# Designed miniproteins, single chains, continued (2): the designs that were tried, part 1

Scores and structures below are computed, not measured.

Each design is a single chain, and the fold is of that chain. pLDDT is the mean over its residues in the fold that is shown.

## One batch from the design tools (miniprotein)

Design m4001
Fold by ESMFold2-Fast:
Structure m4001 (fold): chain A 80 residues (1-80)
Amino acid sequence: SMEELLEQLKRLIEEALKGNPGGVVRGVIEGVKYVLENLPLEEARREMEDFLDWLSRLKSVSPELLEEIRRVLEELLKEK
């Protein structure tokens, strides 16, 4: 289920970062994996909220897309 959630996140990040090099999307997903695998839950939540705040500043990211990304990140934290 974590692998399925990470695949869902990848598709949403590809949409959010449309036009960016594929390496940027890959770097984001690897960063999320690192946070989930290596940080305590409280620190992982903070990192994910910081990431969501950054995404919210991008004009290419709709409020609806941001909420979809938030939902997937919350489910990833539950699987942790």
Scores: mean pLDDT 84

Design m4002
Fold by ESMFold2-Fast:
Structure m4002 (fold): chain A 92 residues (1-92)
Amino acid sequence: TLLLLGTVRGRTPDGREVEGVVEPAELEYKDTPTTFTYTGRLWMEDEGVTPYTATFTAVDANGKVHYTGTSPATVLPGEVRATFTLDKPFKK
């Protein structure tokens, strides 16, 4: 089992660069393709943010990093969505 940790960067209507955090989510370990789409809850204080990028890190129970990805993100109230291409497929 892998835990996804993430941040999203964006810009407020006033032109300030801001960063929010994605609530940790658990990714089921499957023999899957090198691409996946993540949807998670986003903690961000600023409203009306235009997202630029989402960055995610997948870690195991020992905190070892297995995957890292950055992708353009779409932010809705309370959610972030991003699609990542991994350097390698998921392996058990």
Scores: mean pLDDT 63

Design m4003
Fold by ESMFold2-Fast:
Structure m4003 (fold): chain A 116 residues (1-116)
Amino acid sequence: MSEDEQLEAFARTLAEIALEKARERPEVLPKVEEMLKEGELGIYAVGAAGAMLLAVEDPSFRSVAIGAVAAAYLRSEEAAERGARLAKEMVGSEEGKKLIEEILEKGKRHAERLKA
């Protein structure tokens, strides 16, 4: 597989995590399903959300979440931002929402470094 195919496969795996979590939330599930229908950018956005939700549950996933946000941002700034908004809608704590914002900022900084 190409590097891009490997990154998309990783994003799809993370997107499945977000989709599983959304199944318990009828208000969010249709939004996740529609984002996944948008193609590559939707997959990266939902994947970033899934990674950020994992990081909220377990801090050991923070580096994975930062990487997933960076990958989404490199495809589209909007994809990374949409992923963070989705994750905030699904997280139950203010501390979790703050962590999602910190991960988004770190992921964007990492992506900007990779662009140069």
Scores: mean pLDDT 84

Design m4004
Fold by ESMFold2-Fast:
Structure m4004 (fold): chain A 73 residues (1-73)
Amino acid sequence: SEEREQAALENARLLMDSTFEIAKKLPLEEAIELLQRARDAVLAYMDHLGLSPEAKEELAAEFEKRIEELKKQ
């Protein structure tokens, strides 16, 4: 259902935000690797939950924005 999909996206964003706060404290290379691993793990989990391609693309784009934010420093 759309409600379940939105709840999954909100939980994924909370995990992304928490991971980003940890990543900011790491050397850049390790920070990028951490966010990439988190992205891959979350997307794999969402795929197993049968979430829409649109929801997965939205989340992937949000992780990419976080990774680019680290690289701009």
Scores: mean pLDDT 83

Design m4005
Fold by ESMFold2-Fast:
Structure m4005 (fold): chain A 82 residues (1-82)
Amino acid sequence: LDKLLSPEEAEEAARKAVEEVAKKYPEDRERIERAARRALESLEGEKTAIEVARLLAKAAVEEGLSVEVAEELARAFVRAAL
């Protein structure tokens, strides 16, 4: 959990998380993809998986996704990053 992710590692983990969650919520795929892009664009250097997961959840809510979908995206990211 304390491992720092490079921007490239965070991007790959986010890509995997997006695919997992978009399969469960296909109608929200475009919003999930935009949330991931926004979160990755806000990254400043290396971050822990938990820090990036929080940015993803915040971006998901900002894109109009439910708290449930935001939470699933954050959890999927942590699984993909570990």
Scores: mean pLDDT 84

Design m4006
Fold by ESMFold2-Fast:
Structure m4006 (fold): chain A 75 residues (1-75)
Amino acid sequence: LSPEVEREIDLALAEMLLALGKIAYEKGDFDTASELYRKALELAREIQKRYGRTPEVDALIEEAEKLLKEVEEKK
């Protein structure tokens, strides 16, 4: 895979993990939501480390951190 394609796939995966986490949260599965948000945050930070800072990645990290904080307060 080219670096550009790999980055796009990683971004899509991180966004998918956040979306799945939100679904789990809405269903009251806070443990699953927490785990998915952590995985999304970890992947987003790896993308930032590997490809540098962009508004898209910065926003994804910020959203993941906010959602993780919110769900941890529910557990």
Scores: mean pLDDT 83

Design m4007
Fold by ESMFold2-Fast:
Structure m4007 (fold): chain A 86 residues (1-86)
Amino acid sequence: MKAVNVAVGGTLRAVGALLEGNYDEAIKDLRDAAIEVGKLLGQPEKGEETAKKVEDTFRKLVAEGRPVEGLNKANKIIFDTLDELE
């Protein structure tokens, strides 16, 4: 599935950014993946809503010193949206 490939690719890029300590790039990678998933599944507004939840969740957990948990929760939000739209 093309949307699954976008979700996986975005997550892998975000993991790379996180390992470099580049949290803003990780947020961008996750947001871009969420938006593209929504577009590919004909639900761009849902993709934008998911991107907002992803950014808010990740930023909150990074601020709490929990960036790995933030990435895991953001990833779950993207895949939960993918499952809802497919």
Scores: mean pLDDT 83

Design m4008
Fold by ESMFold2-Fast:
Structure m4008 (fold): chain A 62 residues (1-62)
Amino acid sequence: MKTVTIPGSLPDELAARLFIAEASEVDPELAAEARRRMAQGEPPRAVLEWVARALGWDIRVV
């Protein structure tokens, strides 16, 4: 299980974009769907949690 640490000082949208870019190296189609969800107005934090659950990754904000 992989843990991804996100600085709490980053805006949620930027943090989500960086996390999705990392996820695209493992599952490009999942990353594309995550970008679509953000574009349709889903909260960035919710999109991050969805991607993390799908990949089995843990998210830690510091």
Scores: mean pLDDT 77

Design m4009
Fold by ESMFold2-Fast:
Structure m4009 (fold): chain A 82 residues (1-82)
Amino acid sequence: SLLEQARRLAREGDRAATVDGDYGRAGELYARAAQLAGQAGDPELMRRLAELAADYLVKAGLISEEQAELMKQLARAEAERL
C-alpha cells in the first residue's frame, strides 16, 4: 500500500539521518514519504514527514530556512485540506 511505502521510506530517512549522517538523503526520503502519506490520505503523517524533510534539507545546506518555513506552511495547509 501507499501508506506502507511511506512508512518504509520514513524509516530509510531515519537511518540516513541517524546512522549515515546524510541529511540531504534524509530530507529527500522524508519528502517522498510525505507525498505518499498525503496520497494515502494520512494528513498528520504527511505534515510530520514534510516538516522533517524541510528541517533536514536546511541542515544539509540544500534550501534556506525561508524555503523550509514555506514548505512547512504548505504542508500544514494541505493537511487541513485532507
Scores: mean pLDDT 89

Design m4010
Fold by ESMFold2-Fast:
Structure m4010 (fold): chain A 115 residues (1-115)
Amino acid sequence: MSILEIGEKIIDIISDWTKLPQDVKDKMIDKLRQVIDQAIKNNWSDDQIVNLFLEQISEVAIEASKYLSEEEKKKLENLLGKLHLRALIQVNEKVPVKEILEDLYKLIKEEVEKS
């Protein structure tokens, strides 16, 4: 799987978990594709690409927050915090961006399955 495909799966699972409308989900996926493709073409570093993915995930979370209860928002905030810390540690350890994104996808999937 490409890094873009993993990113799309991350947006997909968060959007489905938060019950984001399909048209909003589609727009978020399209935006991710454009932003990540541009970053790769401009030879952005792995840490910069990881930060872009975290920013896109945060934008999805902000959109989803319009449809969530206060309790659900807190769970989403906690998940985002865990993702950010894990990504930071792996970037510092020089883990390839693809492996970082695969690990983040696994963490999101595990959290969604608990809910």
Scores: mean pLDDT 80

Design m4011
Fold by ESMFold2-Fast:
Structure m4011 (fold): chain A 74 residues (1-74)
Amino acid sequence: SVEELLEELARLAKEAGLTPEEILSLPSQDAFVLAVATRLGGEAAERARELLERIQREAGMSFAEIKERLAELV
């Protein structure tokens, strides 16, 4: 489900040490993936990218909408 994808993405953000404030300040999906890559490495970043693409495809959510949901979950 989309809720499960959001929860997994939020878990990655939390493991990367991203605060709600940092998440909301990210200018793009690529910036989010780069932050995950820098803090957790390439495998985690690839997973984050996959989750973002699936959420956007399956739920029609924009990255702006995804950021709001992640900030609530982190």
Scores: mean pLDDT 88

Design m4012
Fold by ESMFold2-Fast:
Structure m4012 (fold): chain A 74 residues (1-74)
Amino acid sequence: SAEADARAAREAARELLEEIRKEIAQPNPDLVRIAQLDAAVGVLIAALSFLGADEEAEELRRERRKLVEEFEKK
């Protein structure tokens, strides 16, 4: 179902965001890995919007934006 697909996509995106947080916290962050993980999060956010899970998509967009802001302040 679309709701089950949206839940799976949301869970996958949150897992990827957590991996990004861990990588950013490293003394020598892998910038290529961060870029790949961020791209994957973007794809999942787009999928959530397509499935009509707008609230979940917006929450993930906010979390992604906060991580980018945190990284840029380094």
Scores: mean pLDDT 85

Design m4013
Fold by ESMFold2-Fast:
Structure m4013 (fold): chain A 67 residues (1-67)
Amino acid sequence: SRAEELRRQMERMAENAAKYGEKATKEENLVSAESFRAAAEQLSSDPVRAKGALETAEIFEKLAEAK
């Protein structure tokens, strides 16, 4: 289904964010987090994609805090 395909896309996005963020600097992770929070605001009409973008931003924020 489209919903299942979208869910898998959001899961892959979160996994890629974790892999990228572990290799990135604290500053790079903060910039990525800001970009995904801005993307979530632009996706306000698509709640599933907006939620995925916010969760991705939170992953980058946590990785930045760990550095």
Scores: mean pLDDT 80

Design m4014
Fold by ESMFold2-Fast:
Parts: C-alpha cells; structure tokens; sequence
Structure m4014 (fold): chain A 88 residues (1-88)
C-alpha cells in the first residue's frame, strides 16, 4: 500500500541519516549509504559499484571514509535496529 511504501521510505531516510552522522557527513544519497553497507558486509569496491550503480572510484572512496568509522557505523545500525523494533 501507499502507507507501507511511505513507511519504508522513512525507514531508509532514517538509515541514511544515521550512517551519515556516524561518518561525520551532513548527508548520504541512497546509493552512497548502500555502498557503505556493502563495505561493512565485506564487499569489494567492484562488487559495491555493480550493486549500487556508483563508479568503482566512488565506491573505493566511500570505503576509505567508512574504514576508520566502521565501529561507529555498526553501533549506529544496532541502535537504529533496536529503535525500529521498539516502534514495531
């Protein structure tokens, strides 16, 4: 339904905002957030580029930004998952 689509969109917006904050960035696009998540899952820059439609160079750059903040991103994702479970 339209309501379920809107809830999913808001969930993804919240996810992007939490990842951006953990990386010290003002915002991330949907593709950039997906690239960061791919990096955390252990995907190569090439695999991330194929899945997100970003260039390999952009995927590699996002991986470099995410690497020193890996624990912060994981903590943010865990906190978001707990928050979402409480809202369900």
Amino acid sequence: SAAEEERERRRLERLRARIAAALGLPSLSEREAAAVLGYLRGLSPREIAERTGLSVATARRLARIAAPAREAVRAALAALAEEEAAES
Scores: mean pLDDT 83

Design m4015
Fold by ESMFold2-Fast:
Structure m4015 (fold): chain A 78 residues (1-78)
Amino acid sequence: NEAEAAYQKILETSSDDFLKAQAYNGLGVVAFNNGNYNEAIDYYDEALKIYESINAPISDIDKVSVNFLKAAVNKVVP
């Protein structure tokens, strides 16, 4: 809950797209840990869109892409 509030505040107050993408990835991780895989996928997708738009380092894109894949695989397996 506090982690979600902190990420949400970054999205509301930051003008830095890189920090916003990190906040979306953080929200995705929180959703994933709660078993909300569809919500995690949506957050990771938003983070990837921002990272791609600003030509972020491949290492940051790869981390979110791995998280996206884990969430996608988990939603189809009991």
Scores: mean pLDDT 83

Design m4016
Fold by ESMFold2-Fast:
Structure m4016 (fold): chain A 57 residues (1-57)
Amino acid sequence: SKQDVYDTLSSKVNSSQSQVSQGTNMAMSFVKKGILNKTGAVNFAKVVMQTDNMYAG
């Protein structure tokens, strides 16, 4: 469900602030608007997480 996606994304935000937080919030917004489905939102969050890790050098 959309709630499950939100719970997953919120968990990621709580573990890491900054770019990941921003990207995760955008993914949640897209899910609310119906632009992204559950799979798309999770994949978007994963990409943001990886990108943030690359910048954390």
Scores: mean pLDDT 60

Design m4017
Fold by ESMFold2-Fast:
Structure m4017 (fold): chain A 95 residues (1-95)
Amino acid sequence: SNFQKLKDFIKKNLPKDEAELYVKYLDNLQKSIDYEVKNKNAGGLKRIIGLLKRFMDGVIEYMRSQGKDKEADELRELTSKVIEEIEKKLKEVLS
């Protein structure tokens, strides 16, 4: 899945301690997405999309600050694909 690819990319490209913390946060967001989808909670899904965007913006900016512009661009693309998958789930909940 794109969410797993996102987590794997973070593990490969960030220091171990930061990667473990960020992956744990993403695991918790993924569980929250599954919960909000099960409960047909559109508001909850919109909140999670906002949280993911802000969190990933911080990670991407950190990568750019370390001179990893190519990896930051790849992470941005992968993040966009994950957001599109959540937005698709949001549309299904709203239907």
Scores: mean pLDDT 88

Design m4018
Fold by ESMFold2-Fast:
Structure m4018 (fold): chain A 100 residues (1-100)
Amino acid sequence: SPTEEKLEKILEIINETGTKINELAKTEEDMEILKEVAKEVHDFIQKIDDAILNSASEEEIKAIVEEFIEKLREIAKKSKNEEIKKELEEMIEEIEEVLK
């Protein structure tokens, strides 16, 4: 379905960003940001899996993605590492582009 194709693209963006920010982490504070990102990614995947199992609408799936984006924005704002912040902001923009 178009929804499944969009979700696959979102997961690829998440995986690519995860690899990049892991390589950019240098401080204990950077590692705490990565931990928060990993937690929100885990929660997002669980919510999407549950939504698919319960035959949720495209609108319900979009709402889950939009909630994930807002949590990522909050984490990005807290990041003091400008390179990690930029990668998180780019991930958000790429995910928003997929939702169009």
Scores: mean pLDDT 89

Design m4019
Fold by ESMFold2-Fast:
Structure m4019 (fold): chain A 63 residues (1-63)
Amino acid sequence: MKLPKFKLLSKRKPKGKYVLVIYEDENGNIRAVLIKAEDFEKYAKEVEDPNGNGAVILDIPEL
């Protein structure tokens, strides 16, 4: 599947088991994706574009 490209506004290390990434796509729509915290660093490297739209990262402490 295609991964979105966006600029991370917060890059702090996740504290929980999951991370919710909220971003605005190229059409101005708000999107959210839930990923495992252990995979976050790999995911961030794949999707980060310094010229992309901003994205906010929220730790999910429990699921």
Scores: mean pLDDT 65

Design m4020
Fold by ESMFold2-Fast:
Structure m4020 (fold): chain A 89 residues (1-89)
Amino acid sequence: SKPVYEEIRIVRVPRDASEEEIEAVLQQAIASLEAAGYEIKGVERVDGVEEVRLPDGYSRTLRIHAVITAETEVEGHKVVVTTYIASEL
């Protein structure tokens, strides 16, 4: 079935973050989602520049290091959260 609600979350890392620092932030983000009752559906390591549309209707161009897809159910509604681990260009 189609998700009812979608949420975009950005977790920022420094522009000079090491691979080890990115991995640590990624694992903390996963643990935080699981602690909040989300089911992790996917974790992807990437190295790309993407335009991300924020809930305010504005777009930001960011360097994406990882993407986490997680799902939960709130009051009978499915919520899908896409979390980007990202830095400024």
Scores: mean pLDDT 83

Design m4021
Fold by ESMFold2-Fast:
Structure m4021 (fold): chain A 77 residues (1-77)
Amino acid sequence: MTDEARRLLDEARRYLDAGDYESAVRYAEESARLAKGVDPELEAEALSVLSEAYGELGDDERSREYAEKAREIRDKL
């Protein structure tokens, strides 16, 4: 489960680096879903990728929402 979430997050980062923000969102969403409730560090990382990808897409509201969620999770670690 967490290994799959990590692989999906690595793919999301590769898409983000390539400028394919829509694919980065898709892979990071699935990574966050698989990490939820089982790997809070990985979930926070995936939410940070979602924040950056939405920011690049011009969705400032979603970008801020995901950044706040990632920070809240990290604050509990």
Scores: mean pLDDT 85

Design m4022
Fold by ESMFold2-Fast:
Formats: structure tokens, C-alpha cells, sequence
Structure m4022 (fold): chain A 87 residues (1-87)
């Protein structure tokens, strides 16, 4: 569905923008703010729940591994592409 693809892309873009807006914050603070965005989108669009959960897991793992903001954004892009390909 083109509508589902747009919602997936919108969530991914909002997560990336939230990370960039908070680039000077700690990794833990960035993860907390991204969690709020992901949770809000999952409430508004329940069909995104599985994608939202995968995005959060990837970001949480990236923080745990001490990955750069650039590497986190790349991983978001990879998960977004994968989610769209599964439609």
C-alpha cells in the first residue's frame, strides 16, 4: 500500500530529525526522545507497530554499542528500506 509506505517514511524521517535536533544531547537522552516519537506514531498508526518496535530495537542496540549518529541514521535507512520491501 502506498499509504502504508508514506507512513513508514514519515516515522523514519521524524526519528532522524529528532536525532539531529538532539545531536548535542547524551545518547540516552536522544534515545528517550526518539522513543516518545515512535510511541506517538504507533498509537496514531497501529499498523506501524512492528516497524516501530524494530526501529527502537535497532536504535537501542546502536546506543549500547556506542555507534555514531551517522551510523544510527544509516541503520534507520536500512530498516526503513526492509520494511517497505516487505509490503
Amino acid sequence: SMELIKKIEELALRVVLTLLENRDASAEERLAKVKEVIDEFAKKYPELKEFAERLYEVLEESVRKGLSLEEMIKRIGEETRKAIEEI
Scores: mean pLDDT 86

Design m4023
Fold by ESMFold2-Fast:
Structure m4023 (fold): chain A 60 residues (1-60)
Amino acid sequence: SEASAAAVGGAAGRAAAERGASVTLSGTKINIAAHQAGGDEAAGRAGGLAGEAEARKVMG
């Protein structure tokens, strides 16, 4: 269901953000470079972002 997909994506995004908070900002640039390269990670990030956006929409 959409709610399940949004919840899973949102939870994954939040976990990733928390993990990022413990890692230096340089990690963000590396991830951006990987995303721009269009690897499999780009698809995962797109899904996570979509899930977060949908979770926020549902939660309000």
Scores: mean pLDDT 47

Design m4024
Fold by ESMFold2-Fast:
Structure m4024 (fold): chain A 77 residues (1-77)
Amino acid sequence: LTREERVKELLELLRKNKDRLSVEELLTLLAAIEGNYEGRRSLREIAERLGVSQSTASRRLSRVAKKLGLSVAEILE
């Protein structure tokens, strides 16, 4: 899959699952999607984008991944 196709798939997952996610989890998924689009996919970069600690970003990503039936690695790529 191209980067554009991956971003499109993640956006579709967000759209279909928005009602399952808290506002903080939605913002975390959006930060991960933006990171994928820009090629900046690390946990550190997502944490910086969100303005939170890496531990906070990690916990939020784990919750999002669990709700979506994915691994954190599949979200981050």
Scores: mean pLDDT 76

Design m4025
Fold by ESMFold2-Fast:
Structure m4025 (fold): chain A 98 residues (1-98)
Amino acid sequence: GTLPAVTEEERQARLEQLRRWFEENRRELGNELMRGAIDALERVRRGEIDPERGREIAARRAYLGEKFGADEKLLEQARKAGLSEEELEEARKTTEVE
């Protein structure tokens, strides 16, 4: 999305952009999402963002990153950063985009 996303139309534009990127750069997108998950967990630990929301965002990014084919080493880093299998399972239920 080109504009700051607050409206439904802006969210739709962002989803379309991400879908095109996913098709062309699936593995790279997965790796970026996984790095974003690790970053979100680090920011939660530093008290820079709301813990509940930050962990939710991290779990969703990690779930999508794994689904997009992120490297196994990045998955291990996310788990070591404190992301649990239960949080990933919850993210799967809430992030269902298939």
Scores: mean pLDDT 74

Design m4026
Fold by ESMFold2-Fast:
Structure m4026 (fold): chain A 82 residues (1-82)
Amino acid sequence: MSKEEKLLRLTISYATELANRLVRVAREHPDKAEELAAQVEKEIYDKLVKELTEMGYSPEEAEKAAKIAVDFGRALAEAELL
């Protein structure tokens, strides 16, 4: 698997994990959903940045991918909660 394929797969994987966790917090804790969502988003962002940096991506590349993952995961969760 190429470095580019690993980046794409990790980004999609973390976006999917974020979406599933955001849907869960919205359903289980609707009164705390915004607070818990912010915490989960930060955890996913930090974890993806760490993994990509350990794989040899630059901080700028890792942060860009992590932001894409968070934005996409958020969009997926919003679609599921409609």
Scores: mean pLDDT 84

Design m4027
Fold by ESMFold2-Fast:
Structure m4027 (fold): chain A 69 residues (1-69)
Amino acid sequence: MKRSSATIESELQVDAAIADLSKLPDSTQVTLTVETTEGTFTFTGTVAEAIAFLREHKSKILALSWDIH
């Protein structure tokens, strides 16, 4: 799999978000807004579910923002 500089930068941002979210209890509710190559998605769930989503879609994510509840 070949990666662009933009993809690598986005993956680093995703890894940073996962690291920050991993410091929270898994049951903490999070809302993610992610811009991907396939469109913009909003996900609401637990920190554990949010981390799983980010890991699954990491290579497709161009930008993300997230809020903790």
Scores: mean pLDDT 74

Design m4028
Fold by ESMFold2-Fast:
Structure m4028 (fold): chain A 90 residues (1-90)
Amino acid sequence: DPAIEFLKKNKDKKKVKIPKELLSPRAYELYGDKEFTAAEAAILILLHGDYETQKAIADYLNLSDEDFFKIRFGMFTPELYKKIEENLKK
């Protein structure tokens, strides 16, 4: 999975650019030239990737269906963000 490989390669990075293949065209126009932490990049791909990519990343990050629902609808906590950061580094 290209998104999982991208996150594995960049899991310790504080400044990464998200490849256009991992975002919708609209999201890439908004975010493609900006730098993000690996956790921020994972969240953006979860919000703006296709369904297959979203599900693959949620499973890779060990997110529950409830966690994925919260991210998808913009309802997440600092604890959820930390879970994403920690699971990226496993």
Scores: mean pLDDT 77

Design m4029
Fold by ESMFold2-Fast:
Structure m4029 (fold): chain A 89 residues (1-89)
Amino acid sequence: MSREEIAAFLEGVDPAALAEQLRATVARDEALLAELADSLSELERRAARELLALARAAADRLAAGDREGAVDALAAMSALQARVAAEVE
């Protein structure tokens, strides 16, 4: 998903509702990361932590009304996901 596509998506959504959804997703993914940590490579663990940090930043930015900052965080997540997918066997 491109930065432009993310920006267009956010125009149609309630930022408070999306922030709540992202926070719930981060909590679930943090629990999964803890369970899977020993089976993940160092690169995968680092990437997962960076993704979770970006998701939290996006949620906080959305809750604060910083839509542009939220788009930047979500775009960074998409770029990191694409990079990790290319590196993972």
Scores: mean pLDDT 77

Design m4030
Fold by ESMFold2-Fast:
Structure m4030 (fold): chain A 69 residues (1-69)
Amino acid sequence: SAVELLRRAVREAERGGIPLTVEVRDAELRQLFEELGPDAVLRRLNRLGAEQRRAHPDDTRATLTITET
């Protein structure tokens, strides 16, 4: 599932030494999965975490929030 895939990406980033939270909207999530596929979404999430950590080593902006309906 999309939710599970995102949680996996966040855990991967954390294991890599990057404390990351990514805010994703359900509508945008569906669009990304349809266009890029799950692999591309995972790579984007990991890349965003690394970029945010480089720009703000003390703070992380993004927040991961997933809602199941």
Scores: mean pLDDT 54

Design m4031
Fold by ESMFold2-Fast:
Structure m4031 (fold): chain A 63 residues (1-63)
Amino acid sequence: MKQELEDLAKEYEASRDKAIELLTKNAEAGTPEEREFYQRAIDTAKADSDRLVALAREKAEAL
């Protein structure tokens, strides 16, 4: 259980780094299709970050 919580913390850090990378790729995208894809991915990553925090709290509360 505790190791899983630590994995979630690392996932959160990776999510932040991914968001920055997606922003760069979105700016570099040469097609509207790719730009829309990365734009949606950025939005999803932001929402996922919020969800990871909530999930970590739920797991801590369940302990």
Scores: mean pLDDT 74

Design m4032
Fold by ESMFold2-Fast:
Structure m4032 (fold): chain A 102 residues (1-102)
Amino acid sequence: AELAKELLELAERLLELARRLLKHGDATLAKKLAETALELARLALELAETKEELLKAIALILAAIGLIIEAEKKKDGSAPAALRAEAEAAIAEAKALIEKAK
């Protein structure tokens, strides 16, 4: 559906911004952008014909958000840069699946 494509395009743009901010160390703002992208992806899922690919994209976005939260907490003593890199990779994978759903 046309509306689903538009929502996925907006989600993709927000993920790109989240990735850039995460690279600069702004995990909080990156998380907010990723959360907004997730909400857009959920709306697209309700309207989309390619449900399976959207579910995979949503799962990867959720994983990225989880990694960003862990990086902010510094709870596990892990290097925050390493966790942020993993989140960035997950965001890139979600973006690729969203593109495929178009």
Scores: mean pLDDT 64

Design m4033
Fold by ESMFold2-Fast:
Structure m4033 (fold): chain A 96 residues (1-96)
Amino acid sequence: SIEEKLDAAIEATVKEYPELEEVLRTAKEKALSLPFKNEEEAVLHFLYYFYHEAKKAGYSEETIIEAAALFLNALGYNASKIDARSMLDFVLNLYE
């Protein structure tokens, strides 16, 4: 399921960025509380909430991009930091 995929990707991200655990868990809860048509939309919702929760918690853009890249790679996307930045810019434009 998408929840199991998100949990596995969060676990992989938390190994490198343990300080982001609460932010990542909160982003998951918010992403899954909204209706989504497919797993891809749920991932876009997750990235949107992850960015906003991490910014509220005081994390830098660099840390957010690095963690997002690792998260996307754990989900099976071959994402560079440039790809992660582009995805974050896309979801921020799409949902606001």
Scores: mean pLDDT 89

Design m4034
Fold by ESMFold2-Fast:
Structure m4034 (fold): chain A 65 residues (1-65)
Amino acid sequence: TTDFSSLTGEEAADAIEEEVGFPAIITYVDENGNLHQRILTSREDVLRFLEEHPNAKIVSVRRFY
C-alpha cells in the first residue's frame, strides 16, 4: 500500500521496518531503467543503499522468505 518510490531515506527505512520488517527484498529501478533486486537486513542498509544509489527508485518491497 505504501509508495516507497516517493519516500526519502529515513522515511523509506522507517516504512520498510514498520510494514515489511527485516530482512527485506527490494526491487528497484536504476538510472538506466533496469530492474534489480537487493536484500536489506537493517535500517542502516536502507540508508547506505540510497546513499550509494541516489538515482534508484524503490518499486516494491517484500519480506525475505
Scores: mean pLDDT 79

Design m4035
Fold by ESMFold2-Fast:
Formats: sequence, C-alpha cells, structure tokens
Structure m4035 (fold): chain A 90 residues (1-90)
Amino acid sequence: SMARERARREMEQLAAEMEKLVEEYLSKPSVTEEEKEEVKERLRELAERMKEAARVAYADDPEKREEVIRGIEQALEALLKLIENPEELK
C-alpha cells in the first residue's frame, strides 16, 4: 500500500537524520553537557518516530515488525553509548 511505502521511506529518512546528528556531534571540537543531553533526547525522539513508522510498514507481519523494532532499539542504545563515550570511536 502507499501508506506502507511512505512508512518505509520515512524510516530511511529518520535513520539518515540520526546518522547525520551523530556525525555532526562527533565533529565538534568541544561540547557542553547540555548539548550532549539535547543530542541524546533528539536521538530518542527520532527512534520513537522510526518505531511508529515500522509499525505501519510491517502492520501485516508481526514477526518482522518485532525484529525491526528490536533493531531500532539496539541501534539507539549503541548511538547513545557512543555519544556518552566518543573516545571508543577509534
């Protein structure tokens, strides 16, 4: 359906936005604790929107929907960890 196709495109756009946000954060020579917390909160918001899009994209496939949502949650965890400890990016 057109709604599912739009949801898949929205997921791709949100994933790209999350990647860009992390790259921009890591490119800064210095960051405040406030800026770090703002980036973390925005990543959480983008991940929630991506999970909502996944529920639409995979509405007729519960197993795939659960797999994709878990993948989004795992990716968010990894990104939040990277923002907290950027020195781990070798």
Scores: mean pLDDT 85

